# Ledger of designs, part 14: designed miniproteins, single chains, continued (5)

Each design is a single chain, and the fold is of that chain. pLDDT is the mean over its residues in the fold that is shown.

## One batch from the design tools (miniprotein)

Design m16485
Fold by ESMFold2-Fast:
Structure m16485 (fold): chain A 63 residues (1-63)
Amino acid sequence: MTPEELALEAFAKEANISVEEVRQRVKEGKPIEVGGELYTKEDFERAVKAIENGLAHLAEQRA
C-alpha cells in the first residue's frame, strides 16, 4: 500500500466516485468535489504527503 493509493481510496469514498475516476481527475488537473468543497491536484498532493507522515506515526499507534 502506498500513500498515493490510500489518498485515492479516501478521495473516492468521500467524493462517492471510483478510485479510477479520482486518478484520472488528478492526471487531467480536474478538481474533486468532497462535501461541497473542491479539492485540486495540489490538495491531493498535500493529502498524499499527510498520509506519508501519518503512516510513519501509525507504525507505532493510532488514535
Scores: mean pLDDT 74

Design m16486
Fold by ESMFold2-Fast:
Structure m16486 (fold): chain A 74 residues (1-74)
Amino acid sequence: SPVQRELGELVSQLSPEEQERIEKELREKMEKRKAELEAAGIVPTPEEQRELIEELLRETIELIKRVLEERAAR
């Protein structure tokens, strides 16, 4: 998908330390989202799961862009 291609291109621009930071923040976001769904007693449908994955991918792209912008500002 176009989103996955953009993500791959952005990830290739990251240092190993920046990749670890992104992975940590993504993991924390996933755990928080999972906890919120469990607390609400919600089991996501396949459709809702796809929407959640798309949202997480978009958030990851934005996070990577911010990391790259922070690097450029230094």
Scores: mean pLDDT 77

Design m16487
Fold by ESMFold2-Fast:
Structure m16487 (fold): chain A 55 residues (1-55)
Amino acid sequence: GRLERLEKEIEELRKQINELLEKDPLDPKNQDEVVKLQQQISRLERERRRLLEEE
């Protein structure tokens, strides 16, 4: 369902963050990308919470 897709997308984004940090944690490009991914995760987590509250 919709929650399942959101959870999968959040998991994939978290995996991308971990991979970036493992490869080059001090690279400013990777740090900027991590921040963007974290912001995207926050938006998805908010949407997931909203769906749970409306059920």
Scores: mean pLDDT 81

Design m16488
Fold by ESMFold2-Fast:
Structure m16488 (fold): chain A 86 residues (1-86)
Amino acid sequence: AMEEAKKALEKAEEANKKHPDEDIEKAIANLRQAIKALESKDYLTARNSLELAIAYLDRALKKHPDNEELKEALELARKALEQLEK
């Protein structure tokens, strides 16, 4: 979960450099909150922040469908969330 969330953040930041977008910025903020929550073992906050990040990444991808970094960030964020559902 932590490694996937960190990689998702990296890809979201790359995506925002390619196509600056407010929804990508909101996804980045929520990914940062998820990582902090994971570090403190606050899994409820981590889950909620990842769900919000996924929603914002999905919205951004609909506006920038050819942004490969957004697709990678979304997949990694979904993997991080799935690992918390164990």
Scores: mean pLDDT 84

Design m16489
Fold by ESMFold2-Fast:
Structure m16489 (fold): chain A 63 residues (1-63)
Amino acid sequence: SLEEVWELAKPVLEARLKAQPGKYEEIAMEFINTLPLEEAKEAEDTKLEQIKAYFKELEESLR
C-alpha cells in the first residue's frame, strides 16, 4: 500500500529533506513519480496538495 511504501521510504526521505531544505515539493513529486503502479494509483486518488503537505510537515519536524 501507499502507507507501507511511505513508512519504508521515510528514513531515506528524511535524510534527503535534511540535505535539501526547502525542496519538499520537488522531493514529493520525485517520490510520486517513482512509485509502483498500485501505489501510484493510490497517490492519484490522494490530492497532490495533501501529499505535498505530508512532505512539508516531515521537513518541518526535522528542524
Scores: mean pLDDT 73

Design m16490
Fold by ESMFold2-Fast:
Structure m16490 (fold): chain A 68 residues (1-68)
Amino acid sequence: SRAELEARLAALEAERDKLIAELVAIMREARANGFKLTDEQKQKMLELTKRIAEIDAEILRLRRELAA
């Protein structure tokens, strides 16, 4: 149903916002540490970026379905 698609879209957008906030937090920590990223921070950023890309693809698909 449209309501189920809209609910899923809202959930994905909320997850995306949370992941973006985590990336911003890591970048702020790196700035405080002379712009140096730890290996753990680099790995976390890679994982967050990958998940955001997956969410963006899913959001695009859902938006196309809702527009139809």
Scores: mean pLDDT 87

Design m16491
Fold by ESMFold2-Fast:
Structure m16491 (fold): chain A 81 residues (1-81)
Amino acid sequence: GGFTEDEKGNLILTFGDKKDNMKEIFAQLSLAVLSAVASRDPSTITLETLKELLKKGASEEDIKRMLERNNALSLWEELKK
């Protein structure tokens, strides 16, 4: 999921018709916000923030990719201890 524009230029959140996809949308939004903030200040990435992303249903692969992009992959090693 993500957001797109309709034919009239209105911004909409794209998801399946099923309510169970809402968890995936919130997880993706949370990860996108954290990635944007961390690009300015990597110290915003903490173990608590990573645990909250996992709790919201963000994938381990997406979290690791964000950490690599922000040179914070060592936090993933701390998280798995």
Scores: mean pLDDT 66

Design m16492
Fold by ESMFold2-Fast:
Structure m16492 (fold): chain A 75 residues (1-75)
Amino acid sequence: SHAEIVKEAAKRFIELARKLEEEGVLSKEEAEELSKKAEEIAEEAEKGASEEEILEKLRELEEEAKKKVEEGLKK
């Protein structure tokens, strides 16, 4: 199901966010915020949110993560 795929993607995203925190690219707060958003998207997929809704939320998460990583790399 798409919910299982989203759950796996969220888990991998959270693991990457933690690694970026350990490397000093993301702050602890930024990594926690991104991880929480990934978990919320997975939960919405499990609750039956449409593929379209989930894809839009994933795009928003990707944009936010990109911005935070770019800012982290400048510091």
Scores: mean pLDDT 82

Design m16494
Fold by ESMFold2-Fast:
Structure m16494 (fold): chain A 70 residues (1-70)
Amino acid sequence: SLEEQRKKLEEMRKTLENMIKANEERYQELVEKGADESKIRAIQIAIENLKTVSKKLLEMREKELQRALG
């Protein structure tokens, strides 16, 4: 149903936002503690990739929902 698709989209958005926030907080902690540059770079790349994938997935799901609504 459209209601189920909306709920799935909202849950996906919240999950992705929480994952990005958690990784950004982890990045800040690693920088402040002077962690290894390779670890800092790895989490930065992970955050950038997660943001890119998140944006594309949410846009695709939103377009599917819009098409279903007519």
Scores: mean pLDDT 83

Design m16495
Fold by ESMFold2-Fast:
Structure m16495 (fold): chain A 85 residues (1-85)
Amino acid sequence: SAGIEEVLRRREELLRRAREAIERSEDEADKERLRRLAEELERATEALLSGARSREELERLEEEVRRIEEELERAIREIEARLAA
C-alpha cells in the first residue's frame, strides 16, 4: 500500500510539472517530447500497479518506472531552463 501511494504521488507530481511545461512552452517538439514521456510514465506505472508474478519481474518494472521518471524529469528541467532564459 505505502509503495503504491509513493509511486502514484511521484507520478502525479511529474505529470503536473509536465503539463505546466507544455502550457508554458512555445516549441512543438518540446511539447511532443513531454507528452510522449508522460504517456510512457502512465503506461509503465499501470504495468507496475497491475502486479508482478515474481520478484525479478517486480524489480524490472520498478527499474523501468524509475528510468522513465528520470528521463521525464530531465526533459522538464531542460525545458524549464530554456523558458527561464
Scores: mean pLDDT 84

Design m16496
Fold by ESMFold2-Fast:
Structure m16496 (fold): chain A 63 residues (1-63)
Amino acid sequence: AMADIRVRKDGSVEILRIYGSDAEGHSGEAFIALAKANSGQEVRAEAGLSPEEQARVLAELAA
């Protein structure tokens, strides 16, 4: 699976787009979990996030 996410520096993550709702492609359900929360929200998916950026998004959700 592949999860695209867009994080804002405002202190909140925008909305993410998931390509295939499988969790066997990712180490964690971080992106998938928050994307599931949106359940079909039409958002701008930004693919190509580095592991560091992805981890940051995770922290954003926890914030």
Scores: mean pLDDT 46

Design m16497
Fold by ESMFold2-Fast:
Structure m16497 (fold): chain A 65 residues (1-65)
Amino acid sequence: MTRAVAASIGIVGIATEEGVPVKVEFEGNTIYVEVLEGDPEKIERFKERAEEFAKSLGLELVFKE
């Protein structure tokens, strides 16, 4: 399994735990995350957790609008 695929699965898991609906795509070593809606505090917590997780795997994380 590539690190990008593993990271995508992990990020979706974090989003589910925080209750934040997201779309996740990956290309090369970059993970693209689109937050569809949600409570601002939950979104911020999700972003922090997702960024830390991606960084631990040596991958770039980009949030889309």
Scores: mean pLDDT 78

Design m16498
Fold by ESMFold2-Fast:
Order: C-alpha cells, then sequence, then structure tokens
Structure m16498 (fold): chain A 87 residues (1-87)
C-alpha cells in the first residue's frame, strides 16, 4: 500500500540524514513520526502539500535527535535549504 511506502520513505530519509550528521533518533520516536507523516502524505493529493508534510516530519525528527546540538542545528538548516532550493 502507498501508505507503507510513504512511511518507509520518511523513515529512510530521517535515518540517512541522522547518519550523515552522526545523530541518533530513538526507534520508537522514529516509527511514530514516520507513521504519522506517511498517513498524512497519502491523505494529501497536492504534491507540494505532501512535500511540506514530508519535510516537517524530517525536521521534527531532527529536533528530537540525540547528539551534538551544533550538528542538529546544521542538519536542520541544510534540510531547510535543500527544500527551498527544490521548491
Amino acid sequence: ADREAAREAVRAAIEEIAKKYGLTIDPQTLDEIASEAGDRIVATPDPREAADVFYEAVITALKRAKGDPEKIEKAIEDVKKSYEKNR
């Protein structure tokens, strides 16, 4: 189902960014954020609004990450810049 694909895409993106910046996210927190975002994405027919939901979920997960606060801030800034450039 598209819902599971959306959920997994959100999870994979968050894990990739966290790994890149040396951050750790609690598995239960990651599952909660990915599930909620995946459900919202499949319920959103507008691709731009769906992208906003995806991006919001990634930023929310990074804010709840464990690690160096400066690396968390930089990860969030880099994610925001990538979204603005591709929008």
Scores: mean pLDDT 82

Design m16499
Fold by ESMFold2-Fast:
Structure m16499 (fold): chain A 57 residues (1-57)
Amino acid sequence: EPSAAETAANAAVVALARRYMEEKGLTPHEFGLDLQKALENKGPLYQELEAARAAGR
């Protein structure tokens, strides 16, 4: 079962993903493609997600 800290970290990541999609006008599918590129290149979106996950703990 996820801990309270894991739940909070996941909530922070979900909130960031939703905000990013709304700001860019992306569908969940398009966000997935952007996320894949960010994971491959360690780009700004990847850095924001890592920071959000760490801060959510």
Scores: mean pLDDT 73

Design m16500
Fold by ESMFold2-Fast:
Structure m16500 (fold): chain A 68 residues (1-68)
Amino acid sequence: SLRKELEELKRQKKELEETSAEEIAERIKKRLGIEISKERAEVIRHTTLGILDAAISFLEKLIEEKEK
């Protein structure tokens, strides 16, 4: 369901908005064993939020067109 995918993307965006750059850097270190700077983590966070926003907007338009 496109609506379920939209809800999941909105949930992921909210979680990422509530996650600090420091927490992102810590999670990357724990999961991948790679140490990144706080500045690098902020770039990753900002870029990922932008991608999620674009995906949400695209999916919302698809749902609107199909439900007309």
Scores: mean pLDDT 82

Design m16501
Fold by ESMFold2-Fast:
Structure m16501 (fold): chain A 66 residues (1-66)
Amino acid sequence: MEEERKKLLEQYKEIIDRVAEKFGLSEEDKNELYEELEKAVRTGSPEEAKQKLIEKINELIKKHKE
Protein backbone atom coordinates (compact mmCIF):
# COMPACT_ATOMS: atom_id res chain seq x y z
CA MET A 1 0.00 0.00 0.00
CA GLU A 2 2.76 2.48 0.88
CA GLU A 3 4.74 1.40 -2.20
CA GLU A 4 1.62 1.77 -4.35
CA ARG A 5 1.00 5.35 -3.14
CA LYS A 6 4.61 6.33 -3.77
CA LYS A 7 4.45 4.86 -7.29
CA LEU A 8 1.22 6.75 -8.02
CA LEU A 9 2.74 10.00 -6.76
CA GLU A 10 5.73 9.53 -9.06
CA GLN A 11 3.45 8.75 -12.02
CA TYR A 12 1.28 11.80 -11.37
CA LYS A 13 4.32 14.06 -11.00
CA GLU A 14 5.65 12.78 -14.33
CA ILE A 15 2.28 13.52 -15.94
CA ILE A 16 2.34 17.04 -14.44
CA ASP A 17 5.88 17.57 -15.73
CA ARG A 18 4.96 16.42 -19.25
CA VAL A 19 1.82 18.57 -19.34
CA ALA A 20 3.79 21.57 -18.08
CA GLU A 21 6.44 21.04 -20.77
CA LYS A 22 3.91 20.51 -23.56
CA PHE A 23 1.62 23.45 -22.69
CA GLY A 24 4.23 25.81 -21.27
CA LEU A 25 2.77 25.95 -17.78
CA SER A 26 4.39 28.41 -15.39
CA GLU A 27 6.32 27.31 -12.30
CA GLU A 28 3.39 28.62 -10.23
CA ASP A 29 0.88 26.46 -12.13
CA LYS A 30 3.15 23.43 -11.81
CA ASN A 31 3.56 24.01 -8.06
CA GLU A 32 -0.22 24.38 -7.72
CA LEU A 33 -0.68 20.98 -9.37
CA TYR A 34 1.90 19.41 -7.05
CA GLU A 35 0.14 20.93 -4.04
CA GLU A 36 -3.27 19.62 -5.17
CA LEU A 37 -1.79 16.16 -5.75
CA GLU A 38 -0.16 16.04 -2.31
CA LYS A 39 -3.34 17.28 -0.61
CA ALA A 40 -5.57 14.83 -2.48
CA VAL A 41 -3.33 11.86 -1.68
CA ARG A 42 -3.24 12.93 1.99
CA THR A 43 -7.01 13.41 2.42
CA GLY A 44 -8.58 11.30 -0.33
CA SER A 45 -8.30 8.02 -2.18
CA PRO A 46 -5.91 7.51 -5.12
CA GLU A 47 -8.91 7.62 -7.46
CA GLU A 48 -10.07 10.97 -6.05
CA ALA A 49 -6.53 12.31 -6.28
CA LYS A 50 -6.38 11.34 -9.98
CA GLN A 51 -9.77 12.94 -10.69
CA LYS A 52 -8.87 16.21 -8.94
CA LEU A 53 -5.51 16.34 -10.70
CA ILE A 54 -7.12 15.84 -14.13
CA GLU A 55 -9.69 18.56 -13.40
CA LYS A 56 -6.96 21.00 -12.33
CA ILE A 57 -4.83 20.22 -15.39
CA ASN A 58 -7.81 20.83 -17.67
CA GLU A 59 -8.51 24.13 -15.89
CA LEU A 60 -4.92 25.32 -16.41
CA ILE A 61 -4.91 24.21 -20.07
CA LYS A 62 -8.16 26.13 -20.62
CA LYS A 63 -6.54 29.30 -19.25
CA HIS A 64 -3.75 28.90 -21.82
CA LYS A 65 -6.30 28.59 -24.64
CA GLU A 66 -7.88 31.95 -23.73
Scores: mean pLDDT 73

Design m16502
Fold by ESMFold2-Fast:
Structure m16502 (fold): chain A 82 residues (1-82)
Amino acid sequence: GEIGELLKKYAEEELAPLLEKLDADTGNEVSTKVNEAIDYAYEGDVEGAVKALEEAIKIAEKAGAYELAEKIRKAKELVLKA
């Protein structure tokens, strides 16, 4: 649905450039959770999308990727406000 499209576009524009700067293992872990959130958002599962984004934030913070974590928090706000 529309929420999934909005989240996918945000991830491509705002998250992808920061993900490319991470090591491959951390980048893949965060990308997996962001993609899970996008899939939930397409299904209309806002709670599932938010949970996946919260897991992505936790992975990013543990890796010291604080700018990425902040942008994922903004993605979470985008999903919650839609």
Scores: mean pLDDT 87

Design m16504
Fold by ESMFold2-Fast:
Structure m16504 (fold): chain A 79 residues (1-79)
Amino acid sequence: MEELVKRLEEALEGLRVARDQLRPIAPPEALELFEEALRKYEEAIRHAREGDLEEAEKKLEEGGRLLTEAARLVNEHQE
């Protein structure tokens, strides 16, 4: 449990760095989706700490989908 939480916290920190790098170049809609994904990862960490691995996995899947959509919008904005 502790090791999973630590890995999720490290992933969240990496995503925050990525968000900061994207902020000056990404469209607003992509940034909104990225911020929502960050919130989903924070919720996943909370559920993992509570021992609710099923809900943690669900939140990670939701966050992953939001990140995929954000990446799509960034790519479309470049073209």
Scores: mean pLDDT 81

Design m16505
Fold by ESMFold2-Fast:
Structure m16505 (fold): chain A 60 residues (1-60)
Amino acid sequence: SPFDDLLSELVRQTVEMHREGRSREEILKQVREELDKRGLSEEEKEFALRVIEQVLDVLD
């Protein structure tokens, strides 16, 4: 689905940004900006942010 494709891309970008040494706050800000420019529901945005936070928890 378009949402699943977006989520996969956001996970990939999160891993790359973390590898580049960007802070959790900087990464989450960038992810929120990507989500805000899309026609997503609040539930989809909340789900995506939780996934990205879990990815960051695993990487830390």
Scores: mean pLDDT 85

Design m16506
Fold by ESMFold2-Fast:
Structure m16506 (fold): chain A 95 residues (1-95)
Amino acid sequence: MEEARRLLEGIIAVFKDALEYAKKGDKQKALRSAIAGMILATALDFVAPELREEVERIKKLIKEAIDSLENGDYETAIKKFEEAIRLAEEALRRL
């Protein structure tokens, strides 16, 4: 549980960074933060299989956010990051 908690806290922090960079129009930094969040989500899937459904939803939202950023659709990317943060916070409360 401690490892899952730390990974979720890390995921929330990097997605908040991605959200802030997306709001500023900094595509490269937003993408870098989103990719870091994807790596942490992948690690979480291995250490907390009970959160598999939540992790899959978070990963899907981040992939959609990355695609939106690459296409210059920052508004959609921002919404996807906000949703991913909410899901990660909900998962953290269940621990």
Scores: mean pLDDT 85

Design m16507
Fold by ESMFold2-Fast:
Structure m16507 (fold): chain A 58 residues (1-58)
Amino acid sequence: KEEEVKKIYEMAAELAKDLPLEAQQRIVRTARDAAEKVKNGEITLEEAVEMLRQAAAE
């Protein structure tokens, strides 16, 4: 689960790097929510990735 959380934050950073501040903040908040849900077994890593992609969509 620690490795999955790390991947979530690394992906969030990659998605956010070229986006406006508002989008970066949205992605970071989504990453925290997704990581918490993955830690609790509520969602899969794939679902967390989908949440990040939706947050990054312009």
Scores: mean pLDDT 78

Design m16508
Fold by ESMFold2-Fast:
Structure m16508 (fold): chain A 92 residues (1-92)
Amino acid sequence: GEELFKEAEEALREGKYEKAAELLKKLAEEEGKLDKRETELALRAAEGLVEQGKVELAEELLSYTAEHATPEAAPVIEEALPKLVQKIQEVK
């Protein structure tokens, strides 16, 4: 998990949001869960995807994140998700 997380974080830093999304989905599948840190990174990747017009990929990543996020990550999702949903609606 840690190696995939680091690769996703580096991809996010480079503006490679699609790659970051793929790595985070793989991480969720491998670990069966996304902790608070991984959930925060996934939400940031989803925002970047929306900004690049890749709305469908952002929605897919948000779905995976919601399904796999641990209870400790709930506050992060509750804060970020409404803002991301609004942003998605503005670009559709």
Scores: mean pLDDT 80

Design m16509
Fold by ESMFold2-Fast:
Structure m16509 (fold): chain A 62 residues (1-62)
Amino acid sequence: KPSLSDEEIKELAKKLGISVKELRELINALRNGDSEKVQELIKKLKLSLEELDEIVLKLLNS
């Protein structure tokens, strides 16, 4: 499964108003199935469910 490029991660982080580091941490938590870490990051970053769905959809369609 192809991973998101550095350019794609940078643009997505910019769109979501978070840092590249924070987005990479969330992607790693999602890939590892770490639901507790995912919930922690969503709350910390103030992401909506729609924004989370967009991240997941990009990962699935890469």
Scores: mean pLDDT 78

Design m16510
Fold by ESMFold2-Fast:
Structure m16510 (fold): chain A 80 residues (1-80)
Amino acid sequence: MIEEEREKLIEEATKELIEKTGVSEEEARRIAEEIVDTALSLAESLGKKYGLSEEEIIELMRNVSKILTEAAILQLKVEK
C-alpha cells in the first residue's frame, strides 16, 4: 500500500537526516515529509502518464525519495 510505504520512507529519511546532519528530530521529520511527498507526487504523475503498476510507482517513489534525501543532506552540510 502506497500510504504504508510513504510512512516507512518518512521514518527512514528522518533517521538518516538526524544521523548525517545533526538537525533536530522535528526539523528532520518536516524535511523528510516534504521529500517523500515530492517523490510520491512525481511517482504518481509519471505512473499515470506511463501506465505504471502500483508496485512500480512504489519503487519509483522509493528511488526518488533516496535521491532527494541525499541532496538535502548535502545542502544541510554546506549550509553549516
Scores: mean pLDDT 83

Design m16511
Fold by ESMFold2-Fast:
Structure m16511 (fold): chain A 59 residues (1-59)
Amino acid sequence: SIDEQAERAIEGAEKVLETKDRTQLLAALHELEELLKQVTNPELKERLEKIIKRIKEAL
């Protein structure tokens, strides 16, 4: 499901944030923003918005 994809993408993005690899951060940002457009679960939307903000601050 799209929610399962978002959960996996958030987990992946957390790992990428630890590495601070710019290329991986940009790829994660793009994927998370696309998932945010599709997810309807409000708790998952909030988690996506928070991780997106953290990635943007790391760039």
Scores: mean pLDDT 84

Design m16512
Fold by ESMFold2-Fast:
Structure m16512 (fold): chain A 84 residues (1-84)
Amino acid sequence: MKLVEEAKRIAKEAKELEKEAIEAIKNGDYLKAIGYALRLIGLLIDGERLKKKAEELGDQQAIEAAEEAIKAAKEGIEKVKKAM
């Protein structure tokens, strides 16, 4: 259950960082946008680690939640890349 909550937190943070990065790009603040992109990469790494832990525990719900978190981070990174 805690792993599912952590995955949901990662997914939420990824969506928030995506919005902040896109806003920074629109404002011409590319250094700030790069900072948010690096944080999105950090969330992707955290999501991958969480998935590995969930797989080791055989927690199918946590695996699925971690996959959604990884997807959110990857989508955020791609959208930021396309906006640059």
Scores: mean pLDDT 86

Design m16513
Fold by ESMFold2-Fast:
Structure m16513 (fold): chain A 64 residues (1-64)
Amino acid sequence: SLKERAERTIEALKKAIEDGDTVNALVALHELKRLYEEAKRQGDNETYELVKKAIEEAEKILGL
């Protein structure tokens, strides 16, 4: 499901940040932004809110 893909991508992002792997953190963030647009188009409000919060937190941590 879209939610399962979002959850896996969020876990990958967290791991990349923990490891100091900026390249993989940015790759995961890019995938989350794609999933955000997809959730919005599908009307998947649960996944939309989940991904939106993850993007906002990641951008703050990464200084974007």
Scores: mean pLDDT 86

Design m16514
Fold by ESMFold2-Fast:
Structure m16514 (fold): chain A 77 residues (1-77)
Amino acid sequence: SMTDLVTAYLLVIEMIEQDPKLASKREEYLEKLKAITEGNILEMIEFVDELEKQAPKEALERIRGELVTLKKSTGVS
């Protein structure tokens, strides 16, 4: 749902701002996130995958799974 996507977006912002592992690339990640539109679920999934490489996996894996489910429901390629 749109609510799930918005929740994922807000959680990703908070992680970027608070996680010390992301500090060196914080500006870059925030710029990438700002470029992602609400309809661009694929870019959001790719962005979460990038963050997972540098941040704790558990929370990001759950967010990613939810976005993948949303992508399948909307037919976005």
Scores: mean pLDDT 64

Design m16515
Fold by ESMFold2-Fast:
Structure m16515 (fold): chain A 71 residues (1-71)
Amino acid sequence: MVVLPEEERERFRAALDALAARHGLTLSEAAKELLVQLAGEYNLPVEMLPVLLREAIATASGTLTAADIRV
């Protein structure tokens, strides 16, 4: 298992919160944990977050859950 450094994880979480806020969405804690885990395992840069979540953002109804995330 590849784990992002703590500083990078915090940066990733901040980017997730900013992205969710821009689209009027709330991320569940499980969704945030899953995204941070996937970023480490698949070496996803923070710049890929909008692309990764594009479909989920378009279809979500206020709350984005772990089930809405696909990688």
Scores: mean pLDDT 68

Design m16516
Fold by ESMFold2-Fast:
Structure m16516 (fold): chain A 55 residues (1-55)
Amino acid sequence: SPLEEAKQLFVTLSDGLGEAYEEALKIEDKEEAKKKFEELAEKAREEALELIKKL
């Protein structure tokens, strides 16, 4: 259903951003932490876009 697909999209994006944040927290250098977060956040965005394509 469209609601279940929207829920899955939200969960996928939310979990991906949470994982990006946790990985960035392991990096002491702020610039490297920012780069790591941006890379993982882009990956989460791409995964969310693949779910949207199936709608």
Scores: mean pLDDT 79

Design m16517
Fold by ESMFold2-Fast:
Structure m16517 (fold): chain A 78 residues (1-78)
Amino acid sequence: SKEELIEKAEKLAGEAHEALLAGDYKKAIELLMEAAKLYAEAGDTERAKQALEEAIRIAKENKDEKSAEEAEKKLKEL
């Protein structure tokens, strides 16, 4: 259901923030991109955009140009 997708996305976003606090930026990006996918599937385009924008920021801060480009492409497709 839409509600179950949003709940799972929120959990993944929370886990992404925990990963970032632990210094695991790659895991944080991966979790945020997965959360964005679930938000988009639920029709919550605004939270999907926010998750992708956060993933782009983290990727750029860590010079991960590939992850930044992948997240930017997904953002343009919303």
Scores: mean pLDDT 90

Design m16518
Fold by ESMFold2-Fast:
Structure m16518 (fold): chain A 66 residues (1-66)
Amino acid sequence: PSEEEIRKEAELALELMKASIAELAGDYEEAAEHYKRAAEIAKEMGKEELAKELEEKAEEYKKKAE
């Protein structure tokens, strides 16, 4: 894999980890932001189904934060 692919995989994993930590802390607003960023990275990687799932999670957590 290219250095760009490795970087994107690492960024995706980090954003997903941050989202999980925010979920556990009850910080749903923060969890939504991290899922949104993860979705953007997944889309850049051509992982369209994953990106859609992560966008849906971001929207759900955004609603829970309100």
Scores: mean pLDDT 84

Design m16519
Fold by ESMFold2-Fast:
Structure m16519 (fold): chain A 99 residues (1-99)
Amino acid sequence: SAAEEAIEKAIQALIDMLKSQNAPESVIEIVKETGEKVKKLVAEGDLAGLKKTLEESRKKIAEELEKNIEDEAKQMVLNILVHSQFREILAEAEAMLAA
């Protein structure tokens, strides 16, 4: 579906940005898994599940960044990037579900 393709492109863009910043592979994997769950939840119209999944994934990513990156400034930058992109994905998915 067009919605699934849009989410997949947004997730891939985030993955590409994270890779350019040398983010851990464990973080990339969580983002990929999040993308698959978000596609399913949007298809099902489950807005509450979508919000919960993005929040839980953001927390898991923060934990992985803390475990793998000793530079607190780099950890903060990557957390901000993930938070910003997940917020954008949520806003776009909410708009698609409201239409």
Scores: mean pLDDT 83

Design m16520
Fold by ESMFold2-Fast:
Structure m16520 (fold): chain A 65 residues (1-65)
Amino acid sequence: AAEHLARGDELLAQGKFEEAVKHYEEAIRLDPDNAEAWLNLSRAYAKLGKLDEAAVYAQKAIELR
């Protein structure tokens, strides 16, 4: 779980947003209560210009903590 989050963060920093999304999705599948994974998924979607999806995932992160 933590490894997928860290890998997603590395890919996000490299501008590989689609690959970052896949790793954040895997982190969420392993630990759906991980607020940081939802928040970082939101950031990746925002970088892709998918602002509506980004807003939904950011709200999920807030609800978790």
Scores: mean pLDDT 82

Design m16521
Fold by ESMFold2-Fast:
Structure m16521 (fold): chain A 118 residues (1-118)
Amino acid sequence: MITLTESGGGTFKEGGSVTLTSKLSGADFSKYNLGWFAQRGVRPFEPVAEISADGSKTWYAERVKGRFTISQDLSKKTVYLNMNDLRVEDTAVYYSYAEDVETGLMTFGKGTEVTVVA
């Protein structure tokens, strides 16, 4: 069974930075595309960022492009979402995911709360 162990949440000031982490266990890290979805207030559950299983490709939602960076550490089996130039609108629950590259099946973490205050 795949598990995603998330950390890095909390309350942060506008203009600050935070790094969310998600550690994959119970699976071969290199077989999964890894990323985050966010649920912001009353907005639908929306994709934020993804890194390909081989680490060669990244994708970002337009609202975070240039501010957020996704990266991975193969030795730690950990994916990172570095969130820079935080805005109050970045306040959300962030769900990490692992997508199996062969099946497309997704496993989600339990969610990490991020609150950005002015």
Scores: mean pLDDT 86

Design m16522
Fold by ESMFold2-Fast:
Structure m16522 (fold): chain A 61 residues (1-61)
Amino acid sequence: NLKKGEEYFKKAIKAFREGDSKKGLEYLKKAIKYYKEAGVSDQEIYDKVEKMAEELAIERA
């Protein structure tokens, strides 16, 4: 489950970088689901998503 969460999280980042917001969101939802099933805390998941969003915003600024 943790490995699947990481795989989908990487796919989400790639999709967002390519400008595919729909696909990015779909992969992000799957990543969050697998992270929760792996016992990753809501706070840790939030921190991962926030860091991703900040890095993507910097890349596009």
Scores: mean pLDDT 81

